# Ledger of designs, part 88: designed miniproteins, single chains, continued (3)

Each design is a single chain, and the fold is of that chain. pLDDT is the mean over its residues in the fold that is shown.

## One batch from the design tools (miniprotein)

Design m11228
Fold by ESMFold2-Fast:
Structure m11228 (fold): chain A 70 residues (1-70)
Amino acid sequence: MVEFDEEKFKKELKEALEEISKLPEEEKEEAIKELEKLLEIYEKIPEEEITEQLKKLYEAYKELLEHLKK
């Protein structure tokens, strides 16, 4: 099973942000829509099933979405 590594995750998130920033404007809009759908799915998950890893992933998606909207 893949273990969650916070430092590796943060590095990969920064690289993803840089790659997304190079996308055409139209593709950025689609990425924003996909992230919004993922956040909605996360919000529907019962609190008992939310792990610390999922919570951190949710916060990362929110940060990514804010960056794309700027």
Scores: mean pLDDT 69

Design m11229
Fold by ESMFold2-Fast:
Structure m11229 (fold): chain A 72 residues (1-72)
Amino acid sequence: DAAYQEGVALFKQGKYEEAVAKFDEAIAADPRNAQAWYNKGLALEALGKKSEAEFYFNQAIVLDPDFEKAKA
């Protein structure tokens, strides 16, 4: 959706804090969007929030186990 796509665009620009906000909007609109959880984790990791990022990666894997294969 629009919020998720805007988040991806911001992430590619290095605007990680703004990307997190857009991924939060995407998760609020669809809490089952595993890609939004995973990409929020990537943005948090880029901001140095490694422990917080791990939580979001794990939520993505719970929603879609194929993310475990992508992480490995």
Scores: mean pLDDT 82

Design m11230
Fold by ESMFold2-Fast:
Structure m11230 (fold): chain A 59 residues (1-59)
Amino acid sequence: MEREEALRKAEELVRDHADPEFYASLSPAEVLRLAAERYEEQGRLELAEEYRKYAEAIE
């Protein structure tokens, strides 16, 4: 069930980025892991953990 939401989150990330072609070359799980790393860099640890769980659901 979380899998479907995780896929939607990955699609939103690809669509909303300035270079969607680059992000479209990545798997959904890779997109979500990249977002988690970005949130961790910004100190948003709760979001980073949430996006890591989304990536695990897709893998």
Scores: mean pLDDT 73

Design m11231
Fold by ESMFold2-Fast:
Structure m11231 (fold): chain A 86 residues (1-86)
Amino acid sequence: MKEGVEAFKEKKYEEAIKYFEKFIEEHPDSPLVPVAYYYLGEAYYKLKDYEKAIEAYEKSYELAKEIFPELAKKSKEKLEEAKKKL
């Protein structure tokens, strides 16, 4: 998680994607998985891969809606923004 967020802040979006995908794969039951999907969506959005951004935001929203209401709201807003880019 930390490495992915650091890569994202450095605008290394492809590197950030690899870190978040690895985190999700290695820690599928972590409560941070919805956060990882949110950042995965943000990284794809920055790369203008709106279809993959939408997919990641959808997963973030579904996983967050019961445990992180603010993250769920943010993921849904970003999902709608990404859909407008298609």
Scores: mean pLDDT 86

Design m11232
Fold by ESMFold2-Fast:
Structure m11232 (fold): chain A 59 residues (1-59)
Amino acid sequence: SREAALAELRRLEAEAPDPGTRAAAGMGVRELEEHPDLSDAEAEAILASVRAHGAAEGE
């Protein structure tokens, strides 16, 4: 879960069409890498937030 969230955040940082989504994904990657105290639930929440932003932009 945490590893999957981190991998998807890295993909979104590299590939998301929306610059806001890329920036949010980059912040999520940093939070997960620098704060091992973040739980699976926190990681999933960060990913869900970034995905929701990307989905709202549509393309």
Scores: mean pLDDT 75

Design m11233
Fold by ESMFold2-Fast:
Structure m11233 (fold): chain A 97 residues (1-97)
Amino acid sequence: ATVEEVEEAAKILKKALKEGKIFVKIEGNTAIITSLGNEEEHEEIKKALEILAETGEIELKIDGRNITVTFLLPESEVKGLSFEERLDLIVEKVKAK
């Protein structure tokens, strides 16, 4: 994924969270995402997450509308960060490469 694709993916996910199209629960180095939108919105969320996974900074497990994101960043870098802040960290890591 390009930097521009990763920035757009992060923007899509932040908008989805703000609009209630996803619900996110943070558990340590994982985010458990419930996809609440229609089928088109759900496909957009999956594509955005797949773009982030191409960076190597996350792993995805997709079980229908339940998506587990495992952050591959050190726990010290992600501890206490919100989902949106973790997305920003991935964008910054990709820009630094």
Scores: mean pLDDT 85

Design m11234
Fold by ESMFold2-Fast:
Structure m11234 (fold): chain A 88 residues (1-88)
Amino acid sequence: HMAEEREKKFEELEKEGDRYMAALKAGIEATRVSGGAELDTVKALADKAVEAYNEAAEISKDDPERMEEMLKRAKEAEEMKKEAEEEV
């Protein structure tokens, strides 16, 4: 049924977002060490994390707490992207 498929889709999107978030954090460190050589990679990873978390939030619209948590993570990725751009 749709509820179990939605839960599985949510878990997939959350894990995808978390994976991109972890890569984003590593990429920011690499960007600092390299003097900005990895900035395009950092921006792409942030965009993918935001996209995954926003989609997870959309399918969680019947669970306000879960939706807010996903939107918070998306905003965190967006803020990390801006911070990386300002440091380079």
Scores: mean pLDDT 80

Design m11235
Fold by ESMFold2-Fast:
Parts: C-alpha cells; structure tokens; sequence
Structure m11235 (fold): chain A 95 residues (1-95)
C-alpha cells in the first residue's frame, strides 16, 4: 500500500503541473496579441523556474516510490511545460 502522504504530494504536483500548462497557454495568447516583450520574457523565465522545481519534486517522489503513477504523470507534464516555456522565451528573444 502506497503511503497516503506520497499520494497526496503526487496529486498536488499533478495539479500544479496542470496549472503551469494553463499559465503557458495564457502566455502564448498574450505573445500573439503583441504584449510587452520585456514583461512576457520575465513571465516565461518564471514559468521555466516553476517547471524545473516541479521536475525536481516529482523525481524525489519517484525515488521514494517508483510505482507512483501520479508522480510520473506530474513529471511528464512538468517536462512538457519546461519545453514549451523555453520555446516561448526563445521566440521573445529573437524579436
């Protein structure tokens, strides 16, 4: 039986990863509308930082229990968020 605390932590990480992907989607829309590039660049950098933190936390849970499906899902979502946020930052830097 997987400890309840690990399951709750995995749920929390998954919800944070979903929220991060929604924030990335909103940033993509703001970029399309031609918002302030300097502000959007800072928002992209913040999303990269949050994605990297989620990846580390998900990896820690998987080291405690490799069979935690939710933690693996959170890791996959966080890695997708990191890739998308990095692409947005690169697009903003190209002007």
Amino acid sequence: MIPRELILRAIGLTLRAIGLLEDIRRLEEEIKKGGDKEKLKKEAEELIREAEELIEEARELLEEDPELELARRALELAERALERAKKLLEKLEKE
Scores: mean pLDDT 84

Design m11236
Fold by ESMFold2-Fast:
Structure m11236 (fold): chain A 72 residues (1-72)
Amino acid sequence: MEELAKEAGIPQELLDRIVETVGGEAARAILQAVVDLKPKTPEEAVKMAESMVKAILNGRETVAELRAQAAA
C-alpha cells in the first residue's frame, strides 16, 4: 500500500485515515484509481482520493465502480 500511496502522491497520514474509514481493500482500490487517473499534482491526487472516500461513504458507490472509472 505504501508504494501505491507514493505513486499517487498521497501522504502516509491521509492513507492511514482512508484505511481506517473505508478499510484496506477499498483504500487500495482508491489509490490504484488515483494512480490510473494520473493527477497532475499531489494536491489533485489528494482531492481525488478524498472525493472517492466520500462517494463510498455517502453515495454507497462500490469499489468496482471506482475501478471502472479509472480503467477506461
Scores: mean pLDDT 72

Design m11237
Fold by ESMFold2-Fast:
Structure m11237 (fold): chain A 57 residues (1-57)
Amino acid sequence: DEDVKRALEAAKRAAERGDAAGVLAANHELVQLGKASAPPPGTASAEEGLAAVEKAA
């Protein structure tokens, strides 16, 4: 699924920059595609967000 791959790559790139908001945006896209759950409460770091996105994708 190309949309999932693009979202995952965007999340990884955002995490490399320490951009937690960018990682959350990619997770939101995956949720809309039905491939991920909403991020858990307290997901504040880019690393935590990326781990959730990768596990769901």
Scores: mean pLDDT 67

Design m11238
Fold by ESMFold2-Fast:
Structure m11238 (fold): chain A 116 residues (1-116)
Amino acid sequence: MLKVTESGGGTVPEGGSVTLTATYSGSDGVIAVASWYQQKEGEKPVGIAGGSGGGAAAGRVKGRFTLTTDNSKKTSTLNMTNLKKEDTATYYRKVVVIENGVAKSAWGEGAELTVY
């Protein structure tokens, strides 16, 4: 069964940096689509970085967040710099893999970030 495991986050000062890492397991498929979602309290999740493999950060976080994906290690890293209080949220990685022509998808459990 496809699983996504997230690590990183925590409590970080404004202007600081943090790295979120997601690793997937339970499939030998290649990432077709993968995205990071930001969910603020009381709001719907919003896609902020993603696409096929090493997709780019978009909108409000463009230039501050960098997405790197290593398909051989089944790992994706979101490097978050120049943090603002508005970046306080839970971050979810969604992964879609194709294995033997079958699409499988999974969500991470969420990485919590507080910027003070």
Scores: mean pLDDT 76

Design m11239
Fold by ESMFold2-Fast:
Structure m11239 (fold): chain A 61 residues (1-61)
Amino acid sequence: SAADEYLARARAALAAGDGDEASRYATAAVVYGLHEGNEELKAEAAAIGREAGRLDPDAAG
């Protein structure tokens, strides 16, 4: 699904140290996860978004 694709990209960006990209993809995953009714995916995407903010201060600010 679109949500799964964005979640995978968010994880890859986070692993690469790209907090800005990880935050953007995590936000997209939350939006598509909500549209698809996937609560677990939304929660995981939100957690990745928070971690991205810690990794990159620009993503948090």
Scores: mean pLDDT 79

Design m11240
Fold by ESMFold2-Fast:
Structure m11240 (fold): chain A 74 residues (1-74)
Amino acid sequence: LSPAQRKLVEATMYRISLAVRKAIGEELDLEDLEKGIEYAEEAVRLAKEEGDEEAKRAAEEMVEALREEKERLE
């Protein structure tokens, strides 16, 4: 895996962990979502540096989704 692909996997796994925690009744806080956004934004940055447009698009979509979830908690 490239650095961007590896970070995208890390961001995806973290997002899945948040979904699992929510499914079992855990309340997510702003810090949980902010951490997810940080992973996804780092994936965007690496994908831009590598010229990986597909990884960049996937990471940007993840940033948007997590920001929407964060806005619901604010």
Scores: mean pLDDT 82

Design m11241
Fold by ESMFold2-Fast:
Structure m11241 (fold): chain A 76 residues (1-76)
Amino acid sequence: MMEEIEREAEAAMEIMKVAVLITAAKKSKDPELAEEAVRVAEEAIKRLREKGASEEDIEALEELKREAERLKRELE
């Protein structure tokens, strides 16, 4: 049960972290923060897939990654 709870907590934390970085990038118009959001999302997706995270959590991160990529291009 500990590994399951840790997986759920880790997924939630990564989703929140990416969302915060995207919000910060939008507010500051900083392409480096958008790039950081992409990196964090990519790393989180790979790790969480290996740990067997839920499909919903992976899809949420993939959607946030696409938003961050679009934002990065717009702010460059």
Scores: mean pLDDT 80

Design m11242
Fold by ESMFold2-Fast:
Structure m11242 (fold): chain A 73 residues (1-73)
Amino acid sequence: MESEKEELRRKEIEHQLVVTDMALGIEKAALSLYQDLLERGVDPEQVQADIDRINASIKELEKQRKKLEEELK
């Protein structure tokens, strides 16, 4: 009983992992771009603020990914 609910949950978690990995890829690509801008001296105060925001987002996404991986076990 409830085996269908566990199968649905597993598929949902697998889908959430794919979405989280895509989001991490986007944030890491943005981080590389902003780090290059910082090295070039383009608006360093604004770029540093964006880097800090992106790093915070990456940490939250990695935390979410870990939770999803634990739910799959």
Scores: mean pLDDT 82

Design m11243
Fold by ESMFold2-Fast:
Structure m11243 (fold): chain A 85 residues (1-85)
Amino acid sequence: EREELIEATERFYRDVFKKEGLSEEDIEAYLKAVRELIENHHTLEGEKAAIEKYRAEGKIPESVAEHHLKWLDALAEVEAWVAAQ
């Protein structure tokens, strides 16, 4: 299930982002924004396009957009792996 995969990926990357030096507050705010985008766009492609647009419009800091795109790429890999099972 996509929701379960997203939750598992969030848990995994929360640890990764913490190791990269992001604060707990920044990580939680970032993941909250990700959940809102998932609810509104319903696809990884739509979410990626929205983040790229928000970055271009200056609504999201460059570093946050880069981390988000990296997270979406990782989520796509996990979803592809599950689909191959």
Scores: mean pLDDT 66

Design m11244
Fold by ESMFold2-Fast:
Structure m11244 (fold): chain A 67 residues (1-67)
Amino acid sequence: DAKRREARRLVDRGLEHKKRQDYGSAARDYEEAARLFEEAGDDETAALLRQVAEKYRELDEEKKRAE
Protein backbone atom coordinates (compact mmCIF):
# COMPACT_ATOMS: atom_id res chain seq x y z
CA ASP A 1 0.00 0.00 0.00
CA ALA A 2 1.46 3.33 -1.10
CA LYS A 3 0.01 5.17 1.91
CA ARG A 4 1.79 2.80 4.32
CA ARG A 5 5.11 3.28 2.49
CA GLU A 6 4.75 7.07 2.66
CA ALA A 7 3.78 6.88 6.34
CA ARG A 8 6.88 4.77 7.13
CA ARG A 9 9.06 7.31 5.30
CA LEU A 10 7.55 10.10 7.41
CA VAL A 11 8.21 8.11 10.61
CA ASP A 12 11.87 7.71 9.55
CA ARG A 13 12.14 11.44 8.78
CA GLY A 14 10.51 12.31 12.11
CA LEU A 15 13.00 10.07 13.91
CA GLU A 16 15.88 11.97 12.25
CA HIS A 17 14.34 15.28 13.38
CA LYS A 18 14.05 13.86 16.92
CA LYS A 19 17.74 12.83 16.86
CA ARG A 20 18.55 16.49 16.08
CA GLN A 21 16.17 17.59 18.89
CA ASP A 22 13.89 19.25 16.32
CA TYR A 23 10.81 18.11 18.19
CA GLY A 24 8.43 20.43 16.32
CA SER A 25 9.33 18.93 12.93
CA ALA A 26 9.28 15.42 14.43
CA ALA A 27 5.76 16.00 15.79
CA ARG A 28 4.50 17.21 12.39
CA ASP A 29 5.99 14.20 10.58
CA TYR A 30 4.46 11.75 13.06
CA GLU A 31 1.05 13.49 12.81
CA GLU A 32 1.11 13.20 9.00
CA ALA A 33 2.22 9.55 9.24
CA ALA A 34 -0.65 8.85 11.66
CA ARG A 35 -3.14 10.29 9.15
CA LEU A 36 -1.77 8.05 6.38
CA PHE A 37 -1.88 4.93 8.58
CA GLU A 38 -5.48 5.76 9.54
CA GLU A 39 -6.41 6.16 5.85
CA ALA A 40 -4.76 2.77 5.22
CA GLY A 41 -6.95 1.19 7.93
CA ASP A 42 -4.26 0.94 10.62
CA ASP A 43 -6.04 2.86 13.38
CA GLU A 44 -3.89 1.31 16.14
CA THR A 45 -0.59 2.53 14.67
CA ALA A 46 -2.18 5.92 13.91
CA ALA A 47 -3.24 6.30 17.57
CA LEU A 48 0.25 5.42 18.81
CA LEU A 49 1.92 7.89 16.43
CA ARG A 50 -0.46 10.66 17.53
CA GLN A 51 0.52 10.01 21.16
CA VAL A 52 4.23 10.25 20.24
CA ALA A 53 3.59 13.44 18.22
CA GLU A 54 1.80 15.00 21.22
CA LYS A 55 4.80 14.21 23.43
CA TYR A 56 7.19 15.83 20.95
CA ARG A 57 4.94 18.88 20.63
CA GLU A 58 5.13 19.31 24.42
CA LEU A 59 8.93 18.95 24.31
CA ASP A 60 9.11 21.61 21.58
CA GLU A 61 7.02 23.99 23.74
CA GLU A 62 9.23 23.26 26.78
CA LYS A 63 12.36 24.03 24.75
CA LYS A 64 10.89 27.39 23.66
CA ARG A 65 10.07 28.29 27.29
CA ALA A 66 13.40 27.11 28.76
CA GLU A 67 14.39 30.35 30.50
Scores: mean pLDDT 83

Design m11245
Fold by ESMFold2-Fast:
Structure m11245 (fold): chain A 100 residues (1-100)
Amino acid sequence: MEEKRREVDLFSVRIAMLLLAEAVELDFQGKKDLADEIRKLITEGIKEVDKAKNPIEQLEALIKYLERILEVAQKNGDERTVKLASEYLEEAKKRLEEIK
């Protein structure tokens, strides 16, 4: 279980880094409000993953914040973030089913 928790931590960090890179790209495009909202969702999402007691709770927290990012990106027509969030959401759900 400790090894599995570390795997989820690394997965979560990788996702956060890639989504933060997309927020930076949105800033360069002049979409500051969207970039700020995505950064806020990532920051709060990381905090919830860090509070999780076990790998199942970590993946559930990760899924929840990825769903929020996906909703915000879809509403704003950010196809790039939609694609990334969707791909990571599918992977996170697959990992959750494998450990349940």
Scores: mean pLDDT 83

Design m11246
Fold by ESMFold2-Fast:
Structure m11246 (fold): chain A 71 residues (1-71)
Amino acid sequence: GEMERKREEARELAEEIGRELAKVLSEKLGIPATYTVEEVGEEEFLITVKAGDTVLEVRMSLEVLLTRLSL
């Protein structure tokens, strides 16, 4: 349905954000960085970026991600 497509688009955007954060962190620390995206709660995504002992977590709601897709 429509909401399923919007959730798919939001997930893809969250993965893109995670990739960019991992790239920036990797460049700043000079070590490899990885990212994961998890669906948490009913309409929320958790982006986790790890580089060595550094861990960053960013939570973004489906609504915020859909708003960014509309801009």
Scores: mean pLDDT 79

Design m11247
Fold by ESMFold2-Fast:
Structure m11247 (fold): chain A 65 residues (1-65)
Amino acid sequence: SKLLEEVRKRLNLVLKVSRSDRTQAQLARGFGISQSTLSKIRSGKLTPSEETLKRLARQLGISTD
């Protein structure tokens, strides 16, 4: 979905700039998911539920409408 693509894009940008496991752990905690789940979403190995995807998008400042 377009929303999944935008979420992955923004996650990859944030994490590429920081290059920090600490940042990834911080983001995962903020989203209420495991660091492993965040990594799998980021790499395309896991398609999150629409509810999780919308939560991620809102926390990243992406429009969900």
Scores: mean pLDDT 74

Design m11248
Fold by ESMFold2-Fast:
Structure m11248 (fold): chain A 60 residues (1-60)
Amino acid sequence: MVKLSEEQWEELIAKARELLEQGLSLEQVVEKMTEYIMETYGFSEEEAREAALRALGELL
């Protein structure tokens, strides 16, 4: 599991919520979140996708 601070997780959860509010599908939200996490935190695509799914899981 990727290690992020509580503040970083809150930021990712807020980002996921924003994308869902824009009417994006779950798949589109995961894809956009994965790109954001890779660019922001330097994670691999696989690690970033797992983090994106975990953040979305907090909202579902």
Scores: mean pLDDT 80

Design m11249
Fold by ESMFold2-Fast:
Structure m11249 (fold): chain A 61 residues (1-61)
Amino acid sequence: ATNPEARALADKAEAAGERYKAAGLNDEAAAAYEYAATLYEAAGDPERAAVARAKAAEAAA
């Protein structure tokens, strides 16, 4: 199932994670990606949620 509103928020959270990562704020980037993953789960997209969690793990490393 697709929820366009939850997905739009997830995309914004993922973009925030990218900005934090570019600024060297790796913990903040990881938190933003985890938030995006939660929103993708709420949107009914577990595959995108898994990708966002992988990005969070990469940022935390």
Scores: mean pLDDT 82

Design m11250
Fold by ESMFold2-Fast:
Structure m11250 (fold): chain A 91 residues (1-91)
Amino acid sequence: MELFEKIKKYMKEIKKHADAALQAAENGDEETAVEHVKRMTEIALEGAKISKAVGEAGYATLKKVAEQVSRFPNVRKAAEEGAKKIKEALK
């Protein structure tokens, strides 16, 4: 039971930071968007230690963010680097 609650918290935090990164990028605040992308990567890496499903969700979310922020090179690069780190951690 505790494991499912931890997984749910990690997934919720990943989504929260992804939504915040997209909102910051839409507002032209690339620095804030990059910080949220880095934070969601950290959360996904920590969550992956508990459940591969959290790591996979983090990877998928970072790939989606990179696609949606393709016009913001620094944000896209941060999301792509984060996705790569999670993919390596899931090996």
Scores: mean pLDDT 84

Design m11251
Fold by ESMFold2-Fast:
Structure m11251 (fold): chain A 67 residues (1-67)
Amino acid sequence: SYAELQARLARLTPREGRVLGHVALGWSQRQIGEELGISQATVSRLTRRVLEKLGLASRAELRAALR
């Protein structure tokens, strides 16, 4: 449920939360990396960790869940 997703969101680190916010808005890995001062590879790793913690399979599913 969305309520379970919200509970899982509370478990994200501050850095993971920042990446999540930008991914939800449709930002590219490049744009997120530039904004946060990290590499695109680091953005990719953090995005995978966020998806794992939220129980979601893809960036598209994440964006749909946060509509």
Scores: mean pLDDT 80

Design m11252
Fold by ESMFold2-Fast:
Structure m11252 (fold): chain A 60 residues (1-60)
Amino acid sequence: EKEKIEKLAKELGLSDEDIELLIELVEARRAGDVEKVRELTLKLIEKNLVEKAAKILEKL
């Protein structure tokens, strides 16, 4: 599913750094790492990526 995330994120115009952040978030969510999810979500908020991240997660 990492490849699917990369494809969707590129379609939405995310940079390589932002794609890595999203991949880390998805991996943390799947692992149930609540603290990591919180940290990564705050970084997405700071970068104004929350809406794009939500769109990608909906398609997974």
Scores: mean pLDDT 79

Design m11253
Fold by ESMFold2-Fast:
Parts: C-alpha cells; structure tokens; sequence
Structure m11253 (fold): chain A 73 residues (1-73)
C-alpha cells in the first residue's frame, strides 16, 4: 500500500522534472529574444523588464530542478 504510493510519488517527481526542463528551455529561448530586442533598441524599457523577469524565472526553475533531482536520489 505505502510502497505503491512511494513509487507513484517518484514517477510524479520524474514527470515534474521533465516539465521543469522543458520550461527552462522555453525561458532560455525567451531570454535570448529579449537580449536581441535590447541590443536592437526595440522597446528597450519593456525588453529590459521582460529580461529581468525571465532571469528571475530561470533562477526559480533551476532551483526547482535542483530540489527535484535531490528528491529523486
């Protein structure tokens, strides 16, 4: 009973880790786009805010990935 719940918990953590890595990839692509917009001077105030938010989101997702990896040991 409890062992089945533990295995299901591990499976859900593995799924969450996969999703977190996909989200990280998307955020890294967005960061590159905002860097390009800033370099070209396209709506620089908004691009700077979006870049800062994206950097914060990347840090948050990286922390979540590290936590999930530790839980899956």
Amino acid sequence: HMEELEEERKRLLEHRLTVANIVLGILQAARSLYEDLLARGVNPEQAQRDLAQTDADIASVRDEIKRLEEELK
Scores: mean pLDDT 87

Design m11254
Fold by ESMFold2-Fast:
Structure m11254 (fold): chain A 58 residues (1-58)
Amino acid sequence: MSAEEQARAIAIGEGALRVGELLQHPALRAAGKELLDRARAGEISLEEAVARADQLGL
């Protein structure tokens, strides 16, 4: 994954975590945090980050 694609995946994870925090939803916060951590580690592709965010209703 390119550095630009990784930055976009991280931004998606940050967005998911923020939505979970704003909604006071523990499961969504946990899912967003996991997505963010995996994106930062380069363990998920941009395509996987988008698909995961879509599955979370984001």
Scores: mean pLDDT 80

Design m11255
Fold by ESMFold2-Fast:
Structure m11255 (fold): chain A 54 residues (1-54)
Amino acid sequence: MKEKEEQLEKMMASHKAQGMDVKEMLEVILKMSKIRGDTELAEAAEKLLKEYFG
C-alpha cells in the first residue's frame, strides 16, 4: 500500500519539475490502473488526487 503511494509521489515530483500537469498524470494513472485491475495503484492515485486536489 505505502510502496505504491511513494512511487506515485516520486512521479509527481518528477512531472512537476518538468512543468507537466500532475493532476492530469494522476487521473490517467487512476484510469489505467482500473483498466489493468491494479487496485492498489488505483487506490493510491485516488487518495493522492483527493489529498492534493480534492
Scores: mean pLDDT 79

Design m11256
Fold by ESMFold2-Fast:
Structure m11256 (fold): chain A 96 residues (1-96)
Amino acid sequence: SEAAERSRRLEEGLTAGLAGLYAATRRDPSYRPALEAAVEFVRRFGGEAGTERMLAEAEARADEILAGTPAEAEAKIAEGLARGEAARAELEELAA
């Protein structure tokens, strides 16, 4: 199903964005308001069980992002943030 594939892609994008924000916040606390806004956005679309799973996966991925060099972490954060932004934009368009 095209709809099921889209839902999976959007969930993966949101999870990648959350992982990037968790990693960014650990490096720079000024990212915390953006992280809190992204968590609230996920709560509106994921349902209770889906949200808890996405948050747990994002935190684990943030640990993996930060395990490499500072340059690798910066690149992975930027990729995650871009994927999260794209997923949020697509979900907002679908909700309109």
Scores: mean pLDDT 85

Design m11257
Fold by ESMFold2-Fast:
Structure m11257 (fold): chain A 67 residues (1-67)
Amino acid sequence: SEKKIETLVTLVREVARKRGLSDEQLRQLTPEEIRALLKEAGISDEKLKELGITPEQVLEALRKRLA
């Protein structure tokens, strides 16, 4: 669901802002770093699997939002 991915993008952006990351730094994130930010936001690997969403999909949606 696009709506679920957008929610995860919002959570990643919130955590990144609290950590002081700029939009340029967000564009350079890897899927592994997206996983770490989601985990910090309270989204486990198990939760991502249950949602049927990959870190790569969240990263792609984040990059589109930053363009």
Scores: mean pLDDT 84

Design m11258
Fold by ESMFold2-Fast:
Structure m11258 (fold): chain A 80 residues (1-80)
Amino acid sequence: LTPEQKELIDRIREILSKYLSPEDVEKAVKLIEDAFKAGKSYEEIIQLLYEFLLSNPKLSKEEAIRIAGDIALAVDELSR
């Protein structure tokens, strides 16, 4: 992982920690790390996160949309 990718992962971890258990945060972080290692784009990673959040029975669809939006904003800020 590049330093920029690590910074983004740390920011995503901060956002997710407001909504998810520590165990679910680490599952999401691993998903993102594996996606970066596989050469996925930021858009593909956001889509993977959204699907992960939608599959979590502890989150509503509205919460998943809000969290994905916060992450997309963080990606935009850190990728400029």
Scores: mean pLDDT 81

Design m11259
Fold by ESMFold2-Fast:
Structure m11259 (fold): chain A 67 residues (1-67)
Amino acid sequence: SDELNKLSAEELEYLKDAKSEEEYKKKVEELKKEKGIEKTPLEESMELIERGVDKAIERNEERKRLE
């Protein structure tokens, strides 16, 4: 199931509420423990999400600056 390899919307919101990298990592470990998911697949999915979010934020900031 895609849900096992990718975080659900609720889990993404839970992680998005993290105020620091340490808090983010702690929440990741909690979700991993709760779901019994292997580190490797979860970490890979999270790296993609984090990079995607950062790029989206950068694009939005550039757009606002040009407006």
Scores: mean pLDDT 62

Design m11261
Fold by ESMFold2-Fast:
Structure m11261 (fold): chain A 61 residues (1-61)
Amino acid sequence: LPEELRRELIEREAELALEMMKAYAEGLESGDEEERRKRVEELARRAEEARREAEERAAAL
C-alpha cells in the first residue's frame, strides 16, 4: 500500500477509536443510558461504513 493511503487509513481509524472512547466515557459519566446507546449505535454505523470504504479502496488498488 502507498504510505499515504496507509497513513490516511490509520489516521481515520484512530479518529474513530478516539471518538468511540470519548462517547463511552461521556456516557459512563453522565449515566444517560439512552444517549450513550444512541451515540454508540451511531459510531458503530460510522465504523462499519469506514471499514467498508477501506475494503473497497484496498480491493480497487
Scores: mean pLDDT 71

Design m11262
Fold by ESMFold2-Fast:
Structure m11262 (fold): chain A 55 residues (1-55)
Amino acid sequence: KKREEALKVIREALKQMTPEEREGWLETARELSKSPDPELQEFAREVIRLLEELP
């Protein structure tokens, strides 16, 4: 639930960002997706998926 709420907030913020700002977030999320922590890895994958919906 907490993660779901965070993802909704992130999605709304990403919609208001420039493509350049979104690229920065994509790099950060890709780095987190390589984390050995499965919770962080899954969260990062969801963020990447949201970013892929925004060209």
Scores: mean pLDDT 75

Design m11263
Fold by ESMFold2-Fast:
Parts: sequence; C-alpha cells; structure tokens
Structure m11263 (fold): chain A 87 residues (1-87)
Amino acid sequence: SHMEEREKEEKKKLKEEAIKRLQQTLNVSLIRAERFGDEEAKKKIQELYKKAVEEIEKIYETSSDVETLRKKLEELYKQFTEEVLKG
C-alpha cells in the first residue's frame, strides 16, 4: 500500500508540474504576442494550450505507470513548446 500511495503521489506531481510548465510557456508566448499586437497568434496559442491540457488529462487517465506518464508528458511539452515558438 505504501508503494501504491507513493506512485499515485508521483503521478499527481508529474501532472501538476506538466501543467505548470505549459502555463509558463503559455505566459511567455502570450506576452510576446501582446508586445507585437498579434491577435491571431494569441488565439492560436490559447487553442494550442487548451488542446495540450486536454491531452495531459488523457495521458494521466490512460498511463498505467509513472515512467510511461513521464515520457508522454515530456513528449507533449516538447511538441507544445515547438508549436507555440514557431508562431
């Protein structure tokens, strides 16, 4: 039971950290778009963020173990960062 509790806590922390990392990238990207008055970029960034959060929830629900969750969350973060930075 102690090992199962630790695994659940680790998964929850990974999810929370992934969301925080997305929010940081979102904030930086929105500040940049605001500075250049790029309303289309803001809309695109917001939509990408919404899609990424939905994917985090799916990954969290479907990942059976901590290592699989970590790998999928890192892949999602990399994809999100590349997409918002391509602006």
Scores: mean pLDDT 84

Design m11264
Fold by ESMFold2-Fast:
Structure m11264 (fold): chain A 60 residues (1-60)
Amino acid sequence: KEEKVNRAVAHVIRAVGAELEGNYDEAAKHYEESARIFEELGDTEMAEKYRKKAEDLKAK
């Protein structure tokens, strides 16, 4: 349980780093993986938040 939360957070951190480098495709992939992990944990609010971030980045 804690391990999955840590993995989701790690993906968010990597996504932010990729955004700062202008690598929007990589950032979107990390946000998607984070959203998937939050969904598996039953955290639908966090899952929806990061899915939307990934969609917005794919549109850039």
Scores: mean pLDDT 80

Design m11265
Fold by ESMFold2-Fast:
Structure m11265 (fold): chain A 58 residues (1-58)
Amino acid sequence: SPEEERDKLIKEYNEKLEQLAKKLAASTDPAEQQKIRDEIAKLVTEFNKKFAELDEKI
């Protein structure tokens, strides 16, 4: 169901965000920090897009 797909999407993206946040906190290189922030921004954007698409298909 769309609700089950949504719950799975939330779980997977929260796990990925947690890993990226920990990697960012451990980094001391400004260039690496910027790359991780870009990855987080992309992940959030993709999550929001897929989340909205699932809501529209109900």
Scores: mean pLDDT 82

